# Designs tried in a protein design run: designed miniproteins, single chains, continued (5). Part 95

Each design is a single chain, and the fold is of that chain. pLDDT is the mean over its residues in the fold that is shown.

## One batch from the design tools (miniprotein)

Design m19508
Fold by ESMFold2-Fast:
Structure m19508 (fold): chain A 55 residues (1-55)
Amino acid sequence: MEEEARKEAERIAKELGLTDQQRENIYRALLSGTPVERVREAARELKAQQDAADA
């Protein structure tokens, strides 16, 4: 589970262009048993907030 969570967190962060800190947050959420789909939704929200902050 831990290895799987790490790989999934890396994949999501890479796909969405997230920071290392955000990747770590995703990894921790997955370790806590948060469903992958919920984590992806949250990651998309983080990406949108990052894009808005840079605008």
Scores: mean pLDDT 76

Design m19509
Fold by ESMFold2-Fast:
Structure m19509 (fold): chain A 74 residues (1-74)
Amino acid sequence: SAELEALKKGIIDALVNHVKDLNTNRPELTKEEKLEIAKDIINHLASYLKSKGVPESKIKEIKEEAEKKAKEVI
């Protein structure tokens, strides 16, 4: 599943970049508010991935790693 690993990397990289953009362009947002935005994005992506037939176990893995990486850059 090289495709699923590439998908996971792409999603995490995009989310991390989005959070970094929030840090630069929205400095008035609290860490909690930035994390809520990240979680909303992750949940939307999880729903989309489920609709595309990505395995539930892989979606869970992506969600957990994405949330962890977002927290690291907030």
Scores: mean pLDDT 86

Design m19510
Fold by ESMFold2-Fast:
Structure m19510 (fold): chain A 65 residues (1-65)
Amino acid sequence: SMADEWLEETKDLSPEEKFEEILKKHAERIAALVADPNGTVADLLAVTEETLKAIDKVVEEKKAA
């Protein structure tokens, strides 16, 4: 999934740095979809759901430490 890919790409970062990078990746992906004439609201929602899933895992990791 997109969340798992972003978590793998950020695996060596601190929880705070992971959070910032995931938000940056979300912003970039949303901007790309908004600029895409074939982009749909469903695509925007799917990216947001995956972003929240990734953030939830980062928050769990931080709380476990």
Scores: mean pLDDT 83

Design m19511
Fold by ESMFold2-Fast:
Structure m19511 (fold): chain A 85 residues (1-85)
Amino acid sequence: ATEQVLKLRQEAKKLIEEAKKAIEQGDYKKALELAEEAQKKVDEMEQVIGTQDVKLPVSVGDIIKEINENKEEASKLKKEAEEKL
């Protein structure tokens, strides 16, 4: 469970970074796809944390905060890409 959360966290961050890069390059279709994938990874991470009574390492609050921040960033990138299409 913990390993899955960390993997999803890393994947979400990578997708957000790639989406930002795609926007800078003017590839708005790719940016939209990457932002949607990032949203899915963040949602999966939230589900894993919410559905399993898993005692995460000290700093579960920091992980939840990061999930919320990544959700906001992914939503913002998706909206920006959609407006530019």
Scores: mean pLDDT 72

Design m19512
Fold by ESMFold2-Fast:
Structure m19512 (fold): chain A 80 residues (1-80)
Amino acid sequence: MIEEIRKLAEEFAEQMDSPEARERVRELGDRIVEAVKNKDVSSVIAAVMGLVATGLEEGKLDLANQFALEVIRLADEALK
């Protein structure tokens, strides 16, 4: 489900108001994808935390939590 993780990260990036936050979300999405490919659970968690932190900084914590939970669900399925 790597394609779906990347798609979710792009959708969340488009919800960010600043170009810097959009780029950060895209970079975090790439990190999640690489961590899933490497079966590195700790790196998935770290990148998802970064995604939530970016949403919090932009005042979009509820949206960030929704995206983080869906990313975790997809990553869990990919790590099985």
Scores: mean pLDDT 82

Design m19513
Fold by ESMFold2-Fast:
Structure m19513 (fold): chain A 87 residues (1-87)
Amino acid sequence: SDELLEKAKKLLEEAEEALKQGDYEKAIELAIEALKLIQEANPNNLEVQITVGMGYLVLGVGKVTGDLEWGARQLLKLAKEALKIAE
């Protein structure tokens, strides 16, 4: 629904602000919440589902390597791409 995508967009804007402040954990939490809403709005869109899956993959790499800044930045980039595809 448009309402879910609008909420996801606002969460991604808040995630971008957290990232600018160096709060990588908060940026990740907000981006994950946005991705859940994007998936819920687009359950049958394979391109959205694949992009979301890639977001979780790069986040996992960042967590395993201890590079939370990189993980947060890549997750947010893919979350924005998923939102763009969903629109």
Scores: mean pLDDT 86

Design m19514
Fold by ESMFold2-Fast:
Structure m19514 (fold): chain A 74 residues (1-74)
Amino acid sequence: GKEGIEKGEEAIRLGQEAAKLGEEAGNWEAQMTGGVAVLVGGVAILLGKKGKDKEAIELAERGIKLAEEAKKLV
């Protein structure tokens, strides 16, 4: 349970950082991709709270990867 929630929170944190960097740089693709990472992290937290930890971890890791790719755009 905890791992999926913690990774989901990490996806939200990194996604928010990527979106902010994209906004400051005027890069709409980075802003949008960072925003998607935040949404994905939020869903992962909900799945983790429902006890679907495997699905939560997999989704959170995808969100983290999206945020990292968004940060590379700036």
Scores: mean pLDDT 87

Design m19515
Fold by ESMFold2-Fast:
Structure m19515 (fold): chain A 96 residues (1-96)
Amino acid sequence: SEHTEEGKRYLEEGKKAYEEGDYEKAIEYYKQSIAAYEKALAIDPDNEEAREGLAEAYENLGEVYKDLGDLEKAFEAYVRSGMIALELAVDRAFPA
């Protein structure tokens, strides 16, 4: 999927920005990654790669917010990541 590849690209750019200490840029890229993966999942809800990427993007967004001291936003992002990862695990364990 075009959107899955876009999501991966933004996720990688976000990780690089975070490593460089540019938290504002990291947040922007992780949000763009999330939007791209959500578009991929709107087209193909069974896209495991997009679901895995979405969970990782939320987890990384949570790490940035935690480092900034925004514990509420960090918690929200971590919960989103956990829910997506759990849904993917359940779908894999009980394929319909």
Scores: mean pLDDT 88

Design m19516
Fold by ESMFold2-Fast:
Structure m19516 (fold): chain A 68 residues (1-68)
Amino acid sequence: LSPLEKKILKVLSERIGEKGLSARELAERVGASVATVSRALRRLEKLGLVKSSRGKSGVRLYSAAKPE
């Protein structure tokens, strides 16, 4: 994993059991562009490390995958 991907996972893992974060919120927290964070999130979803869901506002929210 890249340093950015590890940082995203750390932020999401600190919020296990809470509402997920949008790509924009993650971009602000990790100090990267929304485009860069969205690319990293897409890769993390393919690896099964991150899950996505739609919030009530229609914004896509991301959370760390729970261990099975």
Scores: mean pLDDT 76

Design m19517
Fold by ESMFold2-Fast:
Structure m19517 (fold): chain A 98 residues (1-98)
Amino acid sequence: NVRELLRKVAKSLGLSDEYVDELLKLLEELAKSKKSAKEKAEELIRFLSGLPEASIEVNVRVLAGALSDEDVKLLQEALKQLGLEDVAKEIVRLLNKV
């Protein structure tokens, strides 16, 4: 269940259950979007880190510090189930740069 995977990730980030519904809506929009996997990954990272005015590099570092390896695996599985496996790969690539 994608919602349960996202709830576990949100809990690690200190986010509410209501935020999980907003996250799921964003992921459904990204799945329908014609944007590149990189653009989708950057939008998702900015959403999860909560720093819209900071650079992508700052947002990546914040998220990398907040998520455990297990949290990253849960996020990847949720993205894969929503048809966003290309976005999941790009997120892992960006997180590994820090």
Scores: mean pLDDT 83

Design m19518
Fold by ESMFold2-Fast:
Structure m19518 (fold): chain A 57 residues (1-57)
Amino acid sequence: DRDALLQKIIDLSVKALEQAVLRVVSEKTDPKLAEEHKKKLDELAEEINRLAAELAA
């Protein structure tokens, strides 16, 4: 179902934006926490790319 797949991509994109913001906010006060948010962002970006490739197929 393409509509369900597209909705999942949108939901993951919102989560990725949240992680990106939290990383920037944490950068000055807790560099280790900022690194954890970066890792979560990278994982979300990888999943989004995988689903986008599936949607394009």
Scores: mean pLDDT 84

Design m19519
Fold by ESMFold2-Fast:
Structure m19519 (fold): chain A 65 residues (1-65)
Amino acid sequence: MAREKFKKLPREEREEVRRRVAEELGIEDFTPDTTLAEIAKKAGVSLSTVEKLELEVLEEMLEEE
């Protein structure tokens, strides 16, 4: 459910979610074009771990707004 809402977010907010995921994993060289797969590779974790964090960050952001 949260992932469906994420796909409907404006581009800038989707970039912010990915930025927060990168920050949670200690990735300092994040850019707006950095994909979840690139974050996973840089952090040394599985893509599924990064996708789980993306959903958690999205739910947290929606609760804050």
Scores: mean pLDDT 71

Design m19520
Fold by ESMFold2-Fast:
Structure m19520 (fold): chain A 77 residues (1-77)
Amino acid sequence: SELEEEIKRLEEEIERLEKEVERLKAELEELLKQDLSDPEVAARVKKLREEYIEKDSELGLLRIRLGVLKLELKRKG
């Protein structure tokens, strides 16, 4: 089934993106323990925060899509 194959590919993409989001969150949490008055630290926090928000938003959209596809599969089975 093409639908089952699409679900599997999307689940694999979500898993990869979840690991990236967790990595960015961990890096951000470690960086936030450093001296935030340092402009280089502040710039790195800003960059990681922007990357985190972007990836987390993408992950949210993929999870919604997966939910829709799983509902379609359930209706066909």
Scores: mean pLDDT 85

Design m19521
Fold by ESMFold2-Fast:
Structure m19521 (fold): chain A 62 residues (1-62)
Amino acid sequence: GAAESAAAGAAAGAAGDAVGAMVGKWETRQNGGDPEKAREGIAAGRAGDAAAASELGLQAGK
C-alpha cells in the first residue's frame, strides 16, 4: 500500500546515501585523504536519494 511504498522509498534513499558515502570515502583514500571529496560524495548521494524517494512517494501515492 501507500504506507509500504513510502517506507520502501525511504529505505531506497538510505541505501543510496550509504553507497554515496562509501564511494566518497573510497575516492578520498585514493586521493590521499581529501575530506572535501568525501563530503561532496555524501552530499551528492543525499541529493540523489531525496529526488528518488520523492518520485517513488509520488507514484505510490497515486
Scores: mean pLDDT 61

Design m19522
Fold by ESMFold2-Fast:
Structure m19522 (fold): chain A 93 residues (1-93)
Amino acid sequence: KKKKIIEELANKIADIFLKKGLSDEERVLQLVTILQYHDAVKRGDKELVEEEKKKLSPELQKIAEEIIKEGLSEEEIKEILLLAMKKVKEKKK
């Protein structure tokens, strides 16, 4: 189920952010980069794919690759990213 994949990916992203102690600004930048990576892959822009991938941590690169493999839409990716941020706020407080 796509809903289960969304939940699992959101949990993985939240755990990475908490483990690395990233600031709110750093977390937003990584999330934006995941969206840009997905867009670049969709457009077949190989140069931009490598540029965006390099901006992600190795753990987040694996998650971005899983998103592509699962064939998630931009809206589903946005849902993952919003859920990840919600989970970070809940666990950090």
Scores: mean pLDDT 80

Design m19523
Fold by ESMFold2-Fast:
Structure m19523 (fold): chain A 70 residues (1-70)
Amino acid sequence: GEESAVKIPEEILEEVAELIKEGKLEEAKKKLEELTELARLTYPEEKLPAFEKKVEELVGKAEEERKKKE
């Protein structure tokens, strides 16, 4: 399997998804910002668009959770 000893951005995406499910949107936003910065340093430009789409999906889910808590 694809595995690394260093923290990979994909693992952080899973953490963010879990925070969104729990309704911890503030923590999710902070991790998404950190994750985006790490991805820009770690990933080649060719892979950044696919990663950014995953981030946008998580942001969209966070916004949906905000609307549910109105």
Scores: mean pLDDT 70

Design m19524
Fold by ESMFold2-Fast:
Structure m19524 (fold): chain A 85 residues (1-85)
Amino acid sequence: MEEEEKKKEELEKQKKEDKEKAEEAKKKAEEAEKKAKEAKELAEKYKKDKSKVSLYAGYKVLYVGYQVEAEFYKKKAEELEKKVE
């Protein structure tokens, strides 16, 4: 009886850990989305200035990178939540 209870406690502990990891992934996704928005605004600002084409290109790359990062963490959070449910 105690061995089965220990296995149940380990499973519940794993579910708690997966839930915490899901919440951390959600926070990272939100931070990445915020950084993507900031990079997009800076890219649009520098898009109008011919002398700052390199800055425009750099912020456009950062914007895409942060979008990919946000999508990655959103998927990770969804997968972890699905394992807990």
Scores: mean pLDDT 79

Design m19525
Fold by ESMFold2-Fast:
Structure m19525 (fold): chain A 76 residues (1-76)
Amino acid sequence: FLESTEGKVLLALGSLGGRGTVAEIAEKSGLSQSTVSKALKKLESKGLVERIPGNPPVYRITPEGVARIQKLLRES
């Protein structure tokens, strides 16, 4: 999971203090903005992040997303 695109995006959000734009997450994770957008949509559907409307939109990690990171970091 940590080696997956979704895992990298979720960890990058955590490193940004739990909030970030697609551009900020892409820079932090080393992924393209397109890849980050697709991963964020999947994470949102799983309840691990939420989208805050705006220009640009901001994505925020949920409590479930934080718990997922903490569990996986302990298992690594």
Scores: mean pLDDT 79

Design m19526
Fold by ESMFold2-Fast:
Structure m19526 (fold): chain A 106 residues (1-106)
Amino acid sequence: APSAEQRQLIHELGRLAGELTDNEKVSSLAAMERQLAASPVPGAWVAGDEHVERVEAARRMGELLAQLRKAGAAGEQAVEDVLAEIVAKGGLDPEAVEAFRAAYAA
């Protein structure tokens, strides 16, 4: 079973994932965050406040996933369980979940 600290990180991950699903697919937001970090588009340029907030949420989710992965297989399984629960509740579509895993799996 996850530790108390891991349970808290999992809870925070679920909360942030819910926030990301309102207006953008998690996959699109993760890809955009990586593009902005690695190859910034000139004229950084056109971003509404909602776009900025979602990029920050994606960064925070990446940090939480990295912390959970440091726990090894148990942490990775806990992340998968949370993502499955969010999909079951309609928070993320399966395509967005797969793209998010690809974007945040190192």
Scores: mean pLDDT 51

Design m19527
Fold by ESMFold2-Fast:
Structure m19527 (fold): chain A 76 residues (1-76)
Amino acid sequence: MAKQLLEDAKEATRRAEEILKETGASYEEFIEQLEKAIEMVEKLKKAGLLSEEEAEEIIKALEEAKRKLRELKAKE
């Protein structure tokens, strides 16, 4: 399960990058999606569906993506 969630997150990130590259897509919407994903991962960790290590790796990747998007938004 955790591996599938990580793969889904990577695919979503790749898609988001492509959309952002072709247009001036909304950074706010992407940030909201990332925040929602982080909340879901935390919830899955609490439910015991993800190990602490797996959850931390996924959250770290999502937070890193969120921070990059926030910095790009701040430049605009």
Scores: mean pLDDT 71

Design m19528
Fold by ESMFold2-Fast:
Structure m19528 (fold): chain A 55 residues (1-55)
Amino acid sequence: SVADLRAEALRLAREVGGEVAVLALEKEYQELSATIGEEAAVRRLLAGLRRNLAR
């Protein structure tokens, strides 16, 4: 589940901003997961990416 959400987030990050966005997402995930947990961190980041793509 977390792995699937993370894979989706990485896919969307690459779509939004390429490899730079993927690196930024990985860094944010490591920082957020340490404070709010892995699933909450990936869901928050995924929601942000989906907002960027929803036009």
Scores: mean pLDDT 80

Design m19529
Fold by ESMFold2-Fast:
Structure m19529 (fold): chain A 79 residues (1-79)
Amino acid sequence: AEELVKKADKLAQEAGEAARKGDYEKAIELLEEAIKLLEEAAEEAKKAGDEELKKKIEEAKKNLEGQLKKLKEKLKEAK
């Protein structure tokens, strides 16, 4: 679970770099991949009985979902 969280963090950082360069489509794809990894990590944490880790992963996922929404909005406005 923690390894998947670290991989998701790296993808989120790469998404931030892509967004900074104006590549919003790539940033969106990277964030969607990061969110999928966090979903898998949350399931692993649940199976392991690690409720604290699961909660932290769910909070991280909500944060990335918020970033994804903002990037999709920017992509629509940039048209």
Scores: mean pLDDT 80

Design m19530
Fold by ESMFold2-Fast:
Structure m19530 (fold): chain A 92 residues (1-92)
Amino acid sequence: SMSPEAQELYLQGQRLFAKKDYEGAIEAYEKALELDPNNAQAWYNLGLAYKKLGDYEKAIEYYQKAKELAEEQGDEALAEIAQANIEKIKKE
């Protein structure tokens, strides 16, 4: 569903996130999303990375984008996970 370049950038973001390089993961996911803005999972992972850095406002913003795209694509599981993470942040 994405170009080989977008897929490699997305996988690079996942590898960097696993190493706890959240700033590097953000850069890789943002580049992947420039090439494939409809990757709902990449928007969700971008939100996770911002949450790890303590940027809860950006985390909510990107979880909302992930949820909207997941709903459009019929990915109910991703939409529910994104919503659950928004609610956890908003409950203090």
Scores: mean pLDDT 90

Design m19531
Fold by ESMFold2-Fast:
Structure m19531 (fold): chain A 75 residues (1-75)
Amino acid sequence: METILRAIGLTLRAIGLLLDAEKAIEQGDYEKAIKLADEAIKIGKELKKLGFDKLADKIIDEAKKIKKKAEEGLK
């Protein structure tokens, strides 16, 4: 049960980071968006360690897309 509660908490944190990263891109703060996306990727990797591979992959994929868009904005 502790594992599932931990996974829920990590998932909510990742969603919050992804939303904040998208908002940072809208505001032109690409460095902040990259940092937030990297934090979401780290959480996704933690979810994989807990056995939530499908959920983790979705979070990591979304974070990578946001990071790529932010990196393109810096160039």
Scores: mean pLDDT 86

Design m19532
Fold by ESMFold2-Fast:
Parts: C-alpha cells; structure tokens; sequence
Structure m19532 (fold): chain A 86 residues (1-86)
C-alpha cells in the first residue's frame, strides 16, 4: 500500500540522514514514518479522509526534514505534493 511504502521510505531516509550526521532531519523522517503508519491504518479501515490527512502530514514532515538538511529541491517537491493533495 502507499502508506506502507511511505513508512519504509521515510525510515530508510531517517537511517541515511542519521549516518550522515543530520540528526534533526532523521527525527523529522521518523515523525513522517509515524504519520505514514497512521495513514496506512486509516486506509485498512476504509477511512479515506483520515488516510489523506495523515498522508499529507507525513509529506510535510518529509519536506521539513529535507529543509533541515538544506535539500531545497527535495523539500520543494514534497511541498508541491502536499499542495496538490489539499
């Protein structure tokens, strides 16, 4: 599912960020994974509105993590995805 994929990707990004010394970014990616897990749970229950809400929060946390690392292009891409979802 999209939610399960977001959890995996966010946790992989968190591990990479921590290995590269970006502890604050790693924490934001871990927060994104928590929201992605909530989105996956909502999808499993058929709650599309809650799934969308938590999915957008996960993407916002991903954008914040990239901003913390100075990766403006990746942050802008995540924010653009949030704006299209709103």
Amino acid sequence: SAGEKLVKEALELAEKARKEGHEEAAKKFEEAAKYAAKAAEALAKGDEEEAKKYGLEALRKIAEAFEAMGDEESAAAARATVEKGE
Scores: mean pLDDT 85

Design m19533
Fold by ESMFold2-Fast:
Structure m19533 (fold): chain A 55 residues (1-55)
Amino acid sequence: SRLQELIRRNEEDIELLEERYEREKDPLMKTLLEFVRGGTEYVLERMKKRLAELE
């Protein structure tokens, strides 16, 4: 389903953001990456909850 594909892609995006965060040396960029990761995690939780209701 589209929802399962979106969940998988968002999980992959979180992994990439974490990898980038570890390699990033600029504190401002690290802060921005944390905000982006937090937003992505929030959306992912909502999508997972929705999928559980559909299964």
Scores: mean pLDDT 81

Design m19534
Fold by ESMFold2-Fast:
Structure m19534 (fold): chain A 60 residues (1-60)
Amino acid sequence: ERAERMTQAAQLMTQGKKAFDEGKYKEAEELYRKAAELARGDPVLQRAAEEEAERARSLA
């Protein structure tokens, strides 16, 4: 469970970073929020994803 969720959350965070780099902050926020949902059973990963989503939102 944890390994699988962590892997998918990491993939979404990577995709979010690509969208962020492209200036697509709304898309990046969306991807990071999905990563947070996958990581909701892991508070550390969930918090990291939520912080990245908030950063993307602030730049939109």
Scores: mean pLDDT 78

Design m19535
Fold by ESMFold2-Fast:
Structure m19535 (fold): chain A 76 residues (1-76)
Amino acid sequence: SAEEKAKELEKQALEEMKRAAEAAQKASPEVRKEATQRYAEASEQGYQLLKEDRVKGMEYLLRQAREIEEELRKAL
């Protein structure tokens, strides 16, 4: 169901956000600042999508969180 899918996406997004935060702690101040800025922009876009379609908004946020985490890992 859409409700179950949304709950699973929320759980995955929260876990991915935790991983990104942990990776950010190891980054240089400059890399961390860039990652934080990108995360803020992605969150604003994602919340706008979330308002219109919860599932699509969560999928967008999850994808952006993963991309930010990967870039942050590469920059370390």
Scores: mean pLDDT 73

Design m19536
Fold by ESMFold2-Fast:
Structure m19536 (fold): chain A 75 residues (1-75)
Amino acid sequence: DLEEQIEKAREAIEEFKANEEEIKKEYPEAYETAKKIVELLEEAIKAYEAGDYEKAQKLLEEALKLQQEAGQKEL
């Protein structure tokens, strides 16, 4: 459900920020992609808090698509 996805998004953002310096040093290309994903997740959370559930869902889907594309590039 949307609420669960938003909770997971908040957790993902917190984990990224906690490990940001190490990710940046060890995986600079992955860091840039992760930053873009985090930005989409932050926008989704803002939309959800504003009551725009449709926009929140679309932003979460964009973040997921970008994450999947990043996974494909590892091949």
Scores: mean pLDDT 79

Design m19537
Fold by ESMFold2-Fast:
Structure m19537 (fold): chain A 77 residues (1-77)
Amino acid sequence: SVDDIVSRIRELMRKAREAVEKGNMEEARKVIEEIDRLIDEADALLAQQPATRDTIEAGAEVGIARMYAWELRKIIE
């Protein structure tokens, strides 16, 4: 479900931050790649669902994750 994907994205964002803080840039890069994959999966599922409060909120969280992954990628380059 989209909720499961969003929960997984939040866990991975935390792992990416921890990897960056520890200087493990290769781990951070791999986690960011997994976040990108899950974002694409969430976008595809959301496109199939009606606009409800829950789907709008999920879409907002996916958008935030996309911006966060982009910012972290800039740091590890």
Scores: mean pLDDT 82

Design m19538
Fold by ESMFold2-Fast:
Structure m19538 (fold): chain A 58 residues (1-58)
Amino acid sequence: SSSEGLRKGIELGEELGRQGDLQGAAAVLGNALKEARKVGDEESAKRAEELLQKFGLG
């Protein structure tokens, strides 16, 4: 998973959360968090965690 792919996944999850699709946001951000942790992308992992917490999904 590329940094670009992680960034787009996080952006999609944030957009879904803003639209009130909490189930979609949880799935997309949860997958982005797993991938970021797997590849050692600490910045993307932190961003996904912050968004999950913001939407009450963390």
Scores: mean pLDDT 84

Design m19539
Fold by ESMFold2-Fast:
Structure m19539 (fold): chain A 71 residues (1-71)
Amino acid sequence: ASQEELGALLSEAMKAAKEEGDIEKALELLRRAQRLANPAAQRHLERAMEALKAGDFEALERHAVAALLAA
């Protein structure tokens, strides 16, 4: 998948988590992003999902950015 597709999914996931408070929607969007990502980006997205489950939105954002840069 393109970096643009990954970026769009990550943007939607951040909105779902931070603006909507919909953690389940955010996790599903991150899982979709992980399925489209290369192995390096997949590892960052796995960390992003764990941060989201822990309610650590700073770590979520950091790992999401790292995933996009690795793609």
Scores: mean pLDDT 84

Design m19540
Fold by ESMFold2-Fast:
Structure m19540 (fold): chain A 55 residues (1-55)
Amino acid sequence: HMEELEKKQKEAEFYEKAAKVARDTLARNAGMTPEQREALEKVIEEFEKKAKELK
């Protein structure tokens, strides 16, 4: 039980960091096409959602 909780916490941390990196990339990269930006925004939303689900 505790082992499973710690595993979920590490996964949540990973998704939070991945979402932050993706948001930073989106903010700093003005050269992205609208399609690339939309795809990255969806990835950010999925990572943020997974991080919340793994609380």
Scores: mean pLDDT 77

Design m19541
Fold by ESMFold2-Fast:
Structure m19541 (fold): chain A 86 residues (1-86)
Amino acid sequence: AKELERRIAILYTAVGIERAAVELELELGLISEEAAEEALKKLKEAEELLDKAEEALKKGDIEKAKELLKKAEELHREAAEIVNKA
């Protein structure tokens, strides 16, 4: 349980940092508006899934929390790929 809580917290922090970085890169003209919008959309979806994973974990639904975390990790990876190719 503690390990899953830690992973959720770490990814939540990473998603927040990535969002701030994308917004800064957009302001500096280092990323296209289209790429930034796509990445930010995926990061928002990841954040929502992480919120649901925390709720599932609080209710003792460890299986659901793991599935939601895995989906959030996928969205975070996809967002990072968009940013790295921009």
Scores: mean pLDDT 87

Design m19542
Fold by ESMFold2-Fast:
Structure m19542 (fold): chain A 65 residues (1-65)
Amino acid sequence: SLEEAFEYAGKAQEALKKKDYKSALEYAKKALAILKELNLPEHEELIASLEEGIKFLEEKIKEEE
């Protein structure tokens, strides 16, 4: 549901505040999956923003290796 997507997005933000990039990435991917399944046109910009955030987190995790 949309509520679940926002809940996962919130968990991703909390993980990011703690610099837990791996948990942030996991929650962000879960939020993105739900938003893509809903396929609502009003969420196109939100989906794009979340995909950019995921790319940033993946790059950050690679740097920490």
Scores: mean pLDDT 79

Design m19543
Fold by ESMFold2-Fast:
Structure m19543 (fold): chain A 64 residues (1-64)
Amino acid sequence: MKEEKIEKFREKYGDRLAAILEAAGLSPEQAREAADNTIRILVNEGYTEEQIEAFVAGAEADVA
């Protein structure tokens, strides 16, 4: 069940998180791995989709 949510959220937020991390100075490969790991951590800690969306939006604002 959690793995399905992780996969879904990687599809929704993975590109956005990877773009943020690339802007912060990571390579595309490092950014993708870090984005995937971040989503896994958030899902495993019980964050809701709304909380994950807010986290990603906040990170985008911090990098801009």
Scores: mean pLDDT 80

Design m19544
Fold by ESMFold2-Fast:
Structure m19544 (fold): chain A 82 residues (1-82)
Amino acid sequence: DKLVEQLEEIVRRMEELLEELRRVAPDDAALLEEAERYVEEGRRLLEEAKKEKDVLKKIGYVLRGIGLLLDLERRLEAARAA
């Protein structure tokens, strides 16, 4: 299932970004809590995608996951610039 595989990769990348945020901004509790919520949401989308049979709904979960990943990447870039 290519869509589930894509979402698994998205979640893996989000987890890597969270780990990087913990190194770059270890004292920014609010940022870390928000990043943890993003990763948790990504994991929920993945679990829903694994159960879903409708391809269009799976695409929706992947697009949502991409949005979370891009926002998390933006937050990491901002943290590095600070």
Scores: mean pLDDT 87

